Designed miniproteins, single chains, continued (4). Designs and how they scored, part 33

Each design is a single chain, and the fold is of that chain. pLDDT is the mean over its residues in the fold that is shown.

## One batch from the design tools (miniprotein)

Design m13123
Fold by ESMFold2-Fast:
Structure m13123 (fold): chain A 87 residues (1-87)
Amino acid sequence: SELFKELVEYLKSLGLSEEDARKIAELVLEEAKKLGITDKNYIFSLIPTVIADILENPEKYADLEIDLEKLREVAEKHPELRAKLIL
């Protein structure tokens, strides 16, 4: 879908690999579906929440083999992505 492609390109622009951007985009769309969210802008606003959940609960996402070191680096460089992280 066009929305999936836009999520992937946005996540890549932040410094994520294409593979990890695709995995995170899929998680964002899955979360949106669970919450009944269809608005594109609201779906994009879920990105910080999904990233925070991955970084705080890495065991939950271990099967996806996301580069957690790179994801932390990206989150540290982009304050908007870590607004939900517990320090």
Scores: mean pLDDT 83

Design m13124
Fold by ESMFold2-Fast:
Structure m13124 (fold): chain A 69 residues (1-69)
Amino acid sequence: SMVAEEAKRLIEELEKKIEELKAKYGLTPEVLEKEMEYGVLMVAYAVALKYNDEELLRKVIERIKEMLK
């Protein structure tokens, strides 16, 4: 679906941003917290795809957009 494709694109953008933060700042508590949240969002994305939960996909999208800002 378009929602799942948007979520996947945003996940890839978030992964890139976290890698850039690790390169710039190292493994600080702030960077590690973002990595932990990324892990939770990846689990939510996988679960949403398995159960065709578009509302959960939209919540994942909204949270990633906030993290990217």
Scores: mean pLDDT 88

Design m13125
Fold by ESMFold2-Fast:
Structure m13125 (fold): chain A 95 residues (1-95)
Amino acid sequence: LEERLRQAELVIEVGRRRAAELEAALGPTAGEIALGAYYYGARLVIEEGISAEEGMAIAQAKLAEYLANPEAGAERAREDKRRGEEAYERAKKEL
């Protein structure tokens, strides 16, 4: 679990930086979408035990999917962020 948390934290950190970049370039909705997509990847790292690299690749695919329909994508991203944060906090309590 400790290693999964470290890998997930790396995905979340990359996601925060990517969200800030996209918010500056495309506005707050794009930032929100990026943050949610990377929290989705981080959740899979925690729950499925995939690598940070695999989690980031999945996050990038999710980001592209959500940006193709930004209104629906932002709604999905908010839910992905919530679930990812819940998974992270739960895993942290088990350490």
Scores: mean pLDDT 87

Design m13126
Fold by ESMFold2-Fast:
Structure m13126 (fold): chain A 92 residues (1-92)
Amino acid sequence: KEQEERAKQFALDMLRASGSTEAAKVLEEAWKEGVPLKALSIAAHYAAIRRLDAEETREVLEIAQKLVDEGYENMPGREVLKRIEEELEKRR
């Protein structure tokens, strides 16, 4: 849908504006692989806030996909970001 393409473009533009060009490339590749837009949007938002590189963005995308699969797609953005941070701590 046009809205999905627009949301994807917005997420990528946000990353590029934040200087996270490598993160934007990772998410564009994931979109081609069929990763849901909700997971991509979550990962893009977190990558923009934390200035993530390519490797960090891949890890956050995996966590975002897991959260969407667990039904967190309707969770407020702030709570989703907190859950990503908790998962990153567990992976240390």
Scores: mean pLDDT 72

Design m13127
Fold by ESMFold2-Fast:
Structure m13127 (fold): chain A 72 residues (1-72)
Amino acid sequence: AGDAPSLVDKAIEAAKAGDPEARDYAVQIARNAGVTDEQIQAVRDAPSPEAALRTALRYAGEAAQKKGDEGL
């Protein structure tokens, strides 16, 4: 993997602990995944840190899956 998975692990642990830093980790995950500025803004605007992390992981997963499909 080109990007370090430790950031995602830290974000998940922060969210489970109720740590507000989960939002900052979520924004960084989205940025590292190469998603659009609009998607990064959606992560920032999420109603909670946990929702921000969920949104970031969804966009990052979709970006990774699309790249896998393009490898056909």
Scores: mean pLDDT 74

Design m13128
Fold by ESMFold2-Fast:
Structure m13128 (fold): chain A 82 residues (1-82)
Amino acid sequence: NIKEEALKAIDENKHLTEKQKELLKKIVEILGDDLPDNFADILKKGSLEEILEFLKYLIDTYSDEEKKKEAEKVLKELEELL
């Protein structure tokens, strides 16, 4: 399950603060099972800047407008922690 792998990857990331991890987990919960296979690797090893760049691209491609809106709100909060 890619969602479970993404949540575990966030916990294993050594570059993220606890608050950044909380917000990233919220985005993963919103986006659900539609996450790409390489997402867990980016979440585990990436800097916040790299993760934000990837998330902006991913969210922009979503066709579900409600999920997109919810994810964009959390993404904005995460950007303020840079």
Scores: mean pLDDT 80

Design m13129
Fold by ESMFold2-Fast:
Structure m13129 (fold): chain A 80 residues (1-80)
Amino acid sequence: MRGLAFRVSGSLSAEEQVAAIEAELAAHGLRLEDVDLALSVAGTSKSVGLRRATREQVRAALEEIQVPGQDIVVLAWRTP
């Protein structure tokens, strides 16, 4: 299955990072509830997987893993 891969700036707050993820998904006709996400902090081993997550769950996960100034690498794919 082909997924989406993109980066979100580490200079953004967790709230702004969620908004950026939602905007990128929306550009492809997708919503958070339609996808599984793998979020990882660039240059680190910090990562989290989320299945069909709510906006609040994505925000909380970003707050937990984020490192100031480090970009978030996002992989998004539809589950069968």
Scores: mean pLDDT 83

Design m13130
Fold by ESMFold2-Fast:
Structure m13130 (fold): chain A 91 residues (1-91)
Amino acid sequence: SDLEEAKKLLKKAIKLAEKGKVDEALKLFQKAVDLALAATSDPKVRLELQILEGMALLEIGVLDVAGASDEEKAKALKKYAEKALKLVESI
């Protein structure tokens, strides 16, 4: 159930990112990662999910400081959300 919900939230986060809804997409992405971490005990998968979340937050933070558009931040978030979705689908 948590894994199925994580997949649904990642797909919704990707769609929101495509619409430039960065804040909404990021909240769903983080919630999906939390649910996926609760659903798996595989230490390698857990580490990769945490790295993807950390990289997303770092890249969006750097883009914010640089004065990047919501479209640029959304593209970065979509990239990590798509990688997270593929990883979660492998569980």
Scores: mean pLDDT 89

Design m13131
Fold by ESMFold2-Fast:
Structure m13131 (fold): chain A 74 residues (1-74)
Amino acid sequence: PKKEVTVTEDGLTAVETIQLQLSDEELARSALKITDGNGKSGASLVENLTRNGELIDASTTIVEKGEVLLIPLK
């Protein structure tokens, strides 16, 4: 399990800190490259993101281009 995902667009809204227990297989299915120049799209797919066991609103978090962060695909 690891927390790793590449973003290609700046302004994408997502979480900075998440708590996930994903296997390599789940990572291949859940984590993906997010692309959005408006700060949505990819973030809207992150509905099962949790922080300390709580679902969080990705609209308050920004992930910049080149940043590595595991984001589960809803």
Scores: mean pLDDT 39

Design m13132
Fold by ESMFold2-Fast:
Structure m13132 (fold): chain A 68 residues (1-68)
Amino acid sequence: MLSAEEERARLEELVARAREAVRAGDEKTLQAVMDELEALLRRSRDGAIIAEGIAALSEIQEEWRKAR
């Protein structure tokens, strides 16, 4: 189990990686990163991490949709 600080760091890492995949047009990498982000949210019990992660997922999906 990750601490809240570790979950926050992991969330930021995954979001950065997802945005790089969007810029590169790399759908396969984006899907893998999104799956990891969703897994993080499913096991988190921190409401702030969950809220931030949900917002990040929506933003990444919107960025991908606008790029297509």
Scores: mean pLDDT 81

Design m13133
Fold by ESMFold2-Fast:
Structure m13133 (fold): chain A 58 residues (1-58)
Amino acid sequence: SMEAAYRAAREALARALAAGASPSEAGKIQHDAAVREGGASDEEAERAVVRAFIDLGV
């Protein structure tokens, strides 16, 4: 679901940034988390990644 994808992407983004990842690296990590943990399609994962970036001010 989009909610599960968003949650996974947001948590992955927060952890990646805390670990010093670049925005590009964080985006890849978020996409993988949204697909693997959120059960998202690639399209849903892309939407979740973008929304998490906006919401976290990246």
Scores: mean pLDDT 81

Design m13134
Fold by ESMFold2-Fast:
Structure m13134 (fold): chain A 83 residues (1-83)
Amino acid sequence: MSMEEIEKEVRKKVEEAMQEAERSGLPAIRVTLEAKSEEDQEKYLEATEKVLKELGIRSIKRLEDGSIEFPVLSRAALEAMKA
């Protein structure tokens, strides 16, 4: 997959997770991105870091199967962090 395609997927998943957290009344939702190859794992990690950096979120965990996991905060939780 191209980096641009991966970056779009990451942004979409972050947006969907943020909306779901708001609908469910949760402060955060955990997102897991699965990569099929080691090459894609690095691309997903880079794309995720870039997207989360733009949002001010930097907590990323790499799982043993090469998947990456990160929390997506609700809008309310992000506002609480600013206070």
Scores: mean pLDDT 73

Design m13135
Fold by ESMFold2-Fast:
Structure m13135 (fold): chain A 67 residues (1-67)
Amino acid sequence: SSEEIVKEIAREFAEKVDEIVAEYVAAAESMTEEELAKARENLRRGKASLDEVAAVLGAAELAQRAA
């Protein structure tokens, strides 16, 4: 079912976020200033993408309630 697919995506997302955070924290002390700046820019771009997904999901939820 679509509900099971959504649960799987949510679980995978949480696991990948934790993994990425741990990797950045571990690598931070060995990163150059340029690498740190690039990492911060990539995180900002990632946040924008996540905000877009949240908006799509919110719109879908409202559409289902209106139906």
Scores: mean pLDDT 78

Design m13136
Fold by ESMFold2-Fast:
Structure m13136 (fold): chain A 63 residues (1-63)
Amino acid sequence: HMEEVKARLEAEIERLRAQPESLDKQIELDVYEAFLQILTVLEALDTAKSPEEIRKKARELAK
């Protein structure tokens, strides 16, 4: 599920990069890049195999 959402975000980023440079383009790219970072974090947490592993990853990400 996360992989599909991530792929769609990456496709949207590539589409925006092909557009002429503008302030709106810069803002949208920043937003999509931020969402991609958040999804990467969530994907890492989702692959945890136990509650203890989830807590360990959450503590490391909170630093």
Scores: mean pLDDT 73

Design m13137
Fold by ESMFold2-Fast:
Structure m13137 (fold): chain A 76 residues (1-76)
Amino acid sequence: PPLPPPDTLENLRAGYEAARATLGARIVGVEVEEGKLVVTYLTASGSRFTSVYDTSKMSESIEELKKLFEELKAED
């Protein structure tokens, strides 16, 4: 079945788990910039990339989303 849009917490988790499984991606940084959550990932190959999450379309607050990504970082 198609994944729901990437504006839900469940879809963010699913996307992270997929990146972790395929790229060995790990969370190395979680920051709030201009009212958006900026998450830095490190792949198994040593590449870094950032993803920006806009919570204006989500039911979760920036604080709740930041806590989720900090917990995912701690699970690694």
Scores: mean pLDDT 70

Design m13138
Fold by ESMFold2-Fast:
Structure m13138 (fold): chain A 91 residues (1-91)
Amino acid sequence: MAPKEVLEKAIELLEEALRAAEEGDVETALRHLEEAIDLLRPYAAKGDEAALEIVSLAAQAMAALEAGDVERAIELVREAIEKAREALEKL
């Protein structure tokens, strides 16, 4: 499982991405999503199911933003934040 500090940082990055997306700042949202993915990728690669789900949702959110579907991206980022918080509560 990803350590508490890593999950807390991932939540921070995802919340910053959500805020940027809601403000229409697609470039900033994409940057923070990429940072969250890069942070969690080593844990997902080791079989951490929560890290894998969060990375998948964040990657889908990036694809939605690049397609201009900001509403879908916001939904996916919110789901990623919920999964990260659930993982943190189980530590």
Scores: mean pLDDT 88

Design m13139
Fold by ESMFold2-Fast:
Structure m13139 (fold): chain A 64 residues (1-64)
Amino acid sequence: MEALKIIEEKLGEKARKDAENLIKTTKEDLPSLDDEEAEKFAKDVIESFAHMLEAIDKLIERRK
């Protein structure tokens, strides 16, 4: 998953491990969702977060 690599590069290996754990535990945290829906939801959240990190970097670069 490309989003996990972006998180690792920007926030470090621990952040990547925390994100991987979030994907694994999402079904336990959201038992109202089906396993497929829970996994997709977790992946969508992680991808959105990675895109936000990229957007922040672009804002920082534009200020130089």
Scores: mean pLDDT 74

Design m13140
Fold by ESMFold2-Fast:
Structure m13140 (fold): chain A 55 residues (1-55)
Amino acid sequence: GPAEAGRQGRAAADALAAAGAPEELAKRSYDNAVRAFQGDEEGARGAREDALRAG
């Protein structure tokens, strides 16, 4: 649901920031994740895991 989408988006952005990604990139990642997460919670989880592996 929307609440879970928001939490996953924030977690993805926070993880990128913690990994040393630029603040601007982390903010864009958050926006993109929240947008994706609003329509598909499972796709959202996959995207978050991919971002964490890549960073």
Scores: mean pLDDT 64

Design m13141
Fold by ESMFold2-Fast:
Structure m13141 (fold): chain A 87 residues (1-87)
Amino acid sequence: LMEEFEKIAEELQALIDRMQELIDNNVPLSEEEIRAIEDEVLRLLNEMDRLIRQITDPELKKEATERRSELFARALSLLEQLRERAA
């Protein structure tokens, strides 16, 4: 369960890193490309939420919830920046 959660968290982190790289390199994205990234972010967050619901240990559940919330906040901020730069 936690190994599955970490894999999903790593996938979302890699997507966040990719979004940051696009911003840092001033790569403009189309609305369709931004939508595709948004859909993938949502898919990963939904998988994290599904796994969090299965965690019975309260400390691990808290850590997983905090990790999910941090990743969501970062992804949201970067998606907003990409939209501002959309071609």
Scores: mean pLDDT 84

Design m13142
Fold by ESMFold2-Fast:
Structure m13142 (fold): chain A 73 residues (1-73)
Amino acid sequence: SVKELLEKGQKYLEEGKRAAEEGDTESAIKHYEKAVEYYLQAAIEAVNARDSASAREALRNLEEAKKELEKLK
């Protein structure tokens, strides 16, 4: 479900931030990449379900995960 995909994305985003704060750049990158994957899937599923609110949430969170990932390049 869209909700489950959003929850998984959020979990990986939070784990990525934690790893980055601990200086574990490799783990942070992997977690942020997983967050991007789940938020992208959430956005696709939300659009197909015509759930505009969840689609906007997924896209906003996707951009945040991408921004955090770019900081580690």
Scores: mean pLDDT 87

Design m13143
Fold by ESMFold2-Fast:
Structure m13143 (fold): chain A 68 residues (1-68)
Amino acid sequence: RLIPTEAALAALEQHIIDLAERLNIPQEKRDEIIEEVREKLKDKEELSLQELLELHNEVTEKAEKIGA
């Protein structure tokens, strides 16, 4: 099943915001993560569930590394 990029991006942005609040990440670093995800998805209309899961995990690891 394919997920529209717009829906996937909205879900990933919300996840990044939630992680930033939980891990006390500065807004500047939060916005960097969001922009990086947007750049990766700029040329895609749809993502597979697998691609979304991989991005979700990558974002989580980045946020945890910054928050450490």
Scores: mean pLDDT 81

Design m13144
Fold by ESMFold2-Fast:
Structure m13144 (fold): chain A 61 residues (1-61)
Amino acid sequence: AIAEAEAILAEFEARFPEDERGIAALRSLVDQARANPESAASLAALMRHALREREALAKEE
């Protein structure tokens, strides 16, 4: 789950490097997953949802 959260952050950074706010938010979620491993799966799911929402917004640009 933590590795999944880190992978999602890396994918977001690679695809949307200019989205500093989005990157900062996802980094915060990765830090939360590391601090509370029991929540890592839920945080990874939230991050995956955020990535998909950002992809949907970018598709129309």
Scores: mean pLDDT 80

Design m13145
Fold by ESMFold2-Fast:
Structure m13145 (fold): chain A 73 residues (1-73)
Amino acid sequence: SIEEEALKLAKTVVPESAVYLGSLFDPDYVYDGGELKAELVHTWPTPNGTAYLVEVYDAETKKGVGVFLFQAP
């Protein structure tokens, strides 16, 4: 699924110790099998370490697919 492909890609731009917490997907995005890209857009401190916000978007159209939240110690 597009959600699985996007999550796999989002994991490549955060630390290996990072735990996936959740995501928000664009419900109107139609996946055509094209290339996706992931970008780390924001980080902030938490009581348990650092939070990482990642955006995944279509490489050709630049349309957002979803945003993913991770936390690492």
Scores: mean pLDDT 80

Design m13146
Fold by ESMFold2-Fast:
Structure m13146 (fold): chain A 56 residues (1-56)
Amino acid sequence: MSLVERGVAFLESLRPSILDLPESRLRAMLLAAEPSMDEAQVAAALARAKELGLIR
């Protein structure tokens, strides 16, 4: 499982509580869960989460 997929799975586990959280908070939460993620991987995970309707 890639870091992006792990990040998306983490956000999925927190729905629906994360739907309206600001992107800066979501980024901080992803980095706390998967500290080895780079900025491109965080951006990819957030983009995928938006496609899946987990966040706005």
Scores: mean pLDDT 80

Design m13147
Fold by ESMFold2-Fast:
Structure m13147 (fold): chain A 75 residues (1-75)
Amino acid sequence: DEIKKREEELLKRAETIDDDAERLALEVLARGGSEAEAAAVREAARAGPEAQRAFGAALTERLRARAEAEGLEGI
């Protein structure tokens, strides 16, 4: 039961991290990002919160520049 308890704790923590990563990925898609960019955000979140923040900021800048180049605002 000790091993099972530890696994359940890890799964709960991983679920919390995955939920946060999915929210950020959905925001990327809402801003006109690709599914590949959303997947990269999820992977960055697994590397740690610092990596996720840095990647999220850089991705937001790229999405803004792309939207501006295409003359898009929102949709």
Scores: mean pLDDT 63

Design m13148
Fold by ESMFold2-Fast:
Structure m13148 (fold): chain A 64 residues (1-64)
Amino acid sequence: MSSQLEELRRETTERLTEAIKAGDQDAVDQTMAELVRTLVQEFGYSLAEALALGNEALREAEAA
């Protein structure tokens, strides 16, 4: 896995955790949309793969 993808996942999970704890649904939605867009446009994932990775990051953030 590329270090850039690992960094993106870590940073996104941290931001999602903060937004969830703050009750900021707009921040959660924006962070998820940006992650999916970046995975598709910058890393070449399909939309289905990007959504699966995004849902995984969201579950990790919810568990934190």
Scores: mean pLDDT 80

Design m13149
Fold by ESMFold2-Fast:
Structure m13149 (fold): chain A 86 residues (1-86)
Amino acid sequence: MEAALREKARRLAEEAVEKKGVDREVAELAAEAALAAALMRAGLISEQEALDRALAVLERLYELGYISEEQLEEGRKALEERRAEL
């Protein structure tokens, strides 16, 4: 299942670039976040690990200049609030 979910995430990134004109780096990071969510729903990773991966994607988007510091702070807060609910 993991290999199939990883391949599906790769295809979603390619479709976002080709059909929606999304920047490839953004599409790949969005696909990584979607993969983490899919792995969590399949029971292959914990909700905690999925949140950790989402945070890593958010921080990488900031490092690459795709989101502002304010957007990074908002995202971190949202992930921390969700983590507190677990």
Scores: mean pLDDT 76

Design m13150
Fold by ESMFold2-Fast:
Structure m13150 (fold): chain A 85 residues (1-85)
Amino acid sequence: MLAKKAGEIAKELFKKKGYKSTDLISIDEALEVGEEALRSLGLSEEDIQQILDILRVRLTEIGGGQVVTVDEAIGALVKAVESLL
């Protein structure tokens, strides 16, 4: 439930920034949106930091470099939340 909410919030944040699901974004931008989504859920700073560490690893493995799609970033965030909670 929480993981799905994080993904829904991140999707809405990317839409507000003008991104489409297939658009390429930097790993750093994906992490910034992920952090904002997690903060909006009222998670502790410790949980946010642990989830962002997992998210960074997942995004790096997906992209093989510095860029991922918006959909890949959202999926990675959902899986990172599920891995901790």
Scores: mean pLDDT 84

Design m13151
Fold by ESMFold2-Fast:
Structure m13151 (fold): chain A 61 residues (1-61)
Amino acid sequence: MLSPEVENALKRLGAALQAGDTDAHRAAADELVKIYEKEGDTELARGVRAQVDAAIARVEA
């Protein structure tokens, strides 16, 4: 079960992507990474960072 914080951060990521706001997308990703790190899921945190960086690169292309 996803925590409400994770679910909210994911919704914000999607909204930022839909709006083309790379700054908001990066901010939401940073929030999600911090949540996963706090929960002890450092591998997921690293995966989210890499995934978001790749997504931003595609949007900016």
Scores: mean pLDDT 74

Design m13152
Fold by ESMFold2-Fast:
Structure m13152 (fold): chain A 107 residues (1-107)
Amino acid sequence: MDKEFEEQLKFMEDAMKAGIKFGSWGTSEMYSPHLFEVLKDYETAYKGYKIAVDANPSNSILQTRLGDTAFKLKRYDDAVTYYDNALSIDPSNQRAKSNRDQALSNL
């Protein structure tokens, strides 16, 4: 199962490098990091969101999702950093604000 998910992430990474926008791809249930979150494979989800954020670092939603996966991995300092990035892009992002406060309470 992990190898199949890594192959899906590599396909997504290759697609991103080819200039495909994450927005439409991020909603694809076959290749979305969200699929890995549903399966509770947070390490694979984290890698997928990291690739997506590296391709589009100014997307507040992707920064928030990367923070959410870091939080699930108990990487609370990383989660705060990604939520801060999300809020610097979109200060009205209530999810990032709420989850940032929760991450800080675990530090």
Scores: mean pLDDT 70

Design m13153
Fold by ESMFold2-Fast:
Structure m13153 (fold): chain A 113 residues (1-113)
Amino acid sequence: MSDVVDLLSLSMAADALRNGGEGQLIREKDGKYLLVTLDSKGNILSEEEISREEANRLLAEAYLESLRAAGKLTPERERLIEEVLEESIEKGLSPSEFVERLFAREVELARAE
């Protein structure tokens, strides 16, 4: 698993754990993708095998929610996330490749002055 996917997944889990809730993260193991649910103490509550497409969808949804919570969700960012998700599904990109493309597009958007 790439560090980029781990960072995004960890951020999602960390927010839930800080608030005493359940956190979720996505792991790649033996060519499979797992949705892991953690309690506020970091104990694994469940592991569910998901498709590559579902993994990418969940990462996109988590990023959108993170931006909304931070007051940083703009129409331009929402469109960017949707476009990268659609491309990842069409091209069969891994979650790691999806997140790398998402961050590259965010950097391009931030540099467009």
Scores: mean pLDDT 74

Design m13154
Fold by ESMFold2-Fast:
Structure m13154 (fold): chain A 104 residues (1-104)
Amino acid sequence: KKQEIFEKIEKMVREFSKRVLDVLKSKNLSDDEFKKAEVDIKLLEMKLIGSARDGLDKGKSVDEIIDALRETAKYMLREFFDEETAQEALKIFDDLIKKLREEI
């Protein structure tokens, strides 16, 4: 059912946000830099969840949805963070996508 697929994607995206913020907590960021990162990651989370819902509503395949989410994540992470942090976050995303594909 489309709803079960959506719930799995939403859970994965929320876990992604949590893991990225945990990584950022381990870095020597100022309080203001960390607050900005929390806002940026929350914006990305909302965009990814909204994109997944829209894709499912339009009858896109799970693979098309996942590919679109990855491109959005790659673009926004590079806008928000330096290359090293963006690449670390993308690795977390790719690891979670691999697990999601095994669950669907």
Scores: mean pLDDT 87

Design m13155
Fold by ESMFold2-Fast:
Structure m13155 (fold): chain A 95 residues (1-95)
Amino acid sequence: MEREELKKRFEEAVKRTEEEIKRLEDLRKQAEENPEAAGVAARLQTAIDNGEAGLKLARELAEEGDYEKAVRVAESATEFLRNEAEAAERELEKL
């Protein structure tokens, strides 16, 4: 992949990861309103922390010029966060 395409893909992956973190923050706030969902809220906080750590690593790799690894890390973070959001939504629907 050309460096310019990797850089663009990285910027899109960062944006997607930030959008998914916001989605998890909204779901965590919703879970905090129900005492029975305390476990879901805690799990969402852990997922947010992991997503932010992944985003930080991806940015550091991009600063070093390793856009191939930066893209992989950011895209993996996006997929992880999306899966956690979908799982949390299903658990909250049962409560």
Scores: mean pLDDT 87

Design m13156
Fold by ESMFold2-Fast:
Structure m13156 (fold): chain A 93 residues (1-93)
Amino acid sequence: SKIEELRKLLEEIIKIAEEINYPGVETLREVAERLIKLLEDPNATPLELSIQMFALTAEIQDLVLHTKDKKIQDEILKKHKEIMRIATEIENS
């Protein structure tokens, strides 16, 4: 399912955050779990989804700034783009 694909990508980003000792890893995990919960909630509003997608983007931007390794930065940004694509597809389903 698209939710399972999204969860896997979020877990992959969290693993990268843990590997680089990102101090916001628990906040990133909480924001990721809230996004999944809202996407599975038939009563979630577009505004609530937009707020959580914005919160996830802010955490991922902070994560990218935590490393100077361009390969890791590119991997995070690529996964973030895919996460946003899948989340938008689920919202529009």
Scores: mean pLDDT 86

Design m13157
Fold by ESMFold2-Fast:
Structure m13157 (fold): chain A 87 residues (1-87)
Amino acid sequence: MLAKEIIEAAKKSIEEAGKLILDYLIKHLGLSPEEQATLREALDNLASGKNRQQALDTLEELVLKSEELFKKFVELAKEIEEEIKKL
């Protein structure tokens, strides 16, 4: 289960645990591989302070595209919570 992998990764590196969570969220937002790459680039630009406004605009566009999938994301979050309760 992904929850167990996150816990094991966190014991070794909080950064690795964060990467697993981010990868899971990106996949469950229903983003294509190209949109996933665009999201990562936007996040890197925000972190570096480069092209900040363009990065924010890109994030807004991706959120608007996934609005119809947001309900599925909420359902997946509930499923994760139920799996955590079983641990």
Scores: mean pLDDT 61

Design m13158
Fold by ESMFold2-Fast:
Structure m13158 (fold): chain A 89 residues (1-89)
Amino acid sequence: MIEGVDEADVPEALVERARELEPEVEELAEKVREILEKDKEAAEEMRKMLEERRRELDANPLRTAEEAFEALVAAVEELKKKIEEVEKK
């Protein structure tokens, strides 16, 4: 298997926390897909939000695995909030 050098720079505790988020991320992806099929305007807004987040990361590269993990958690929280707003309509 390809373990890669990148894994050596990530503490095992962070890898375990990331694995705990996988089921939640999968569930959110499913909800986003449902919204994409029902509401094109909300879908476009969500895509722009994610694109802006990626642009911020490209402009300010994260230096540590912990910072990368916190950025991921923040993105997940923003996505949850957006899904709630769409569901309330």
Scores: mean pLDDT 64

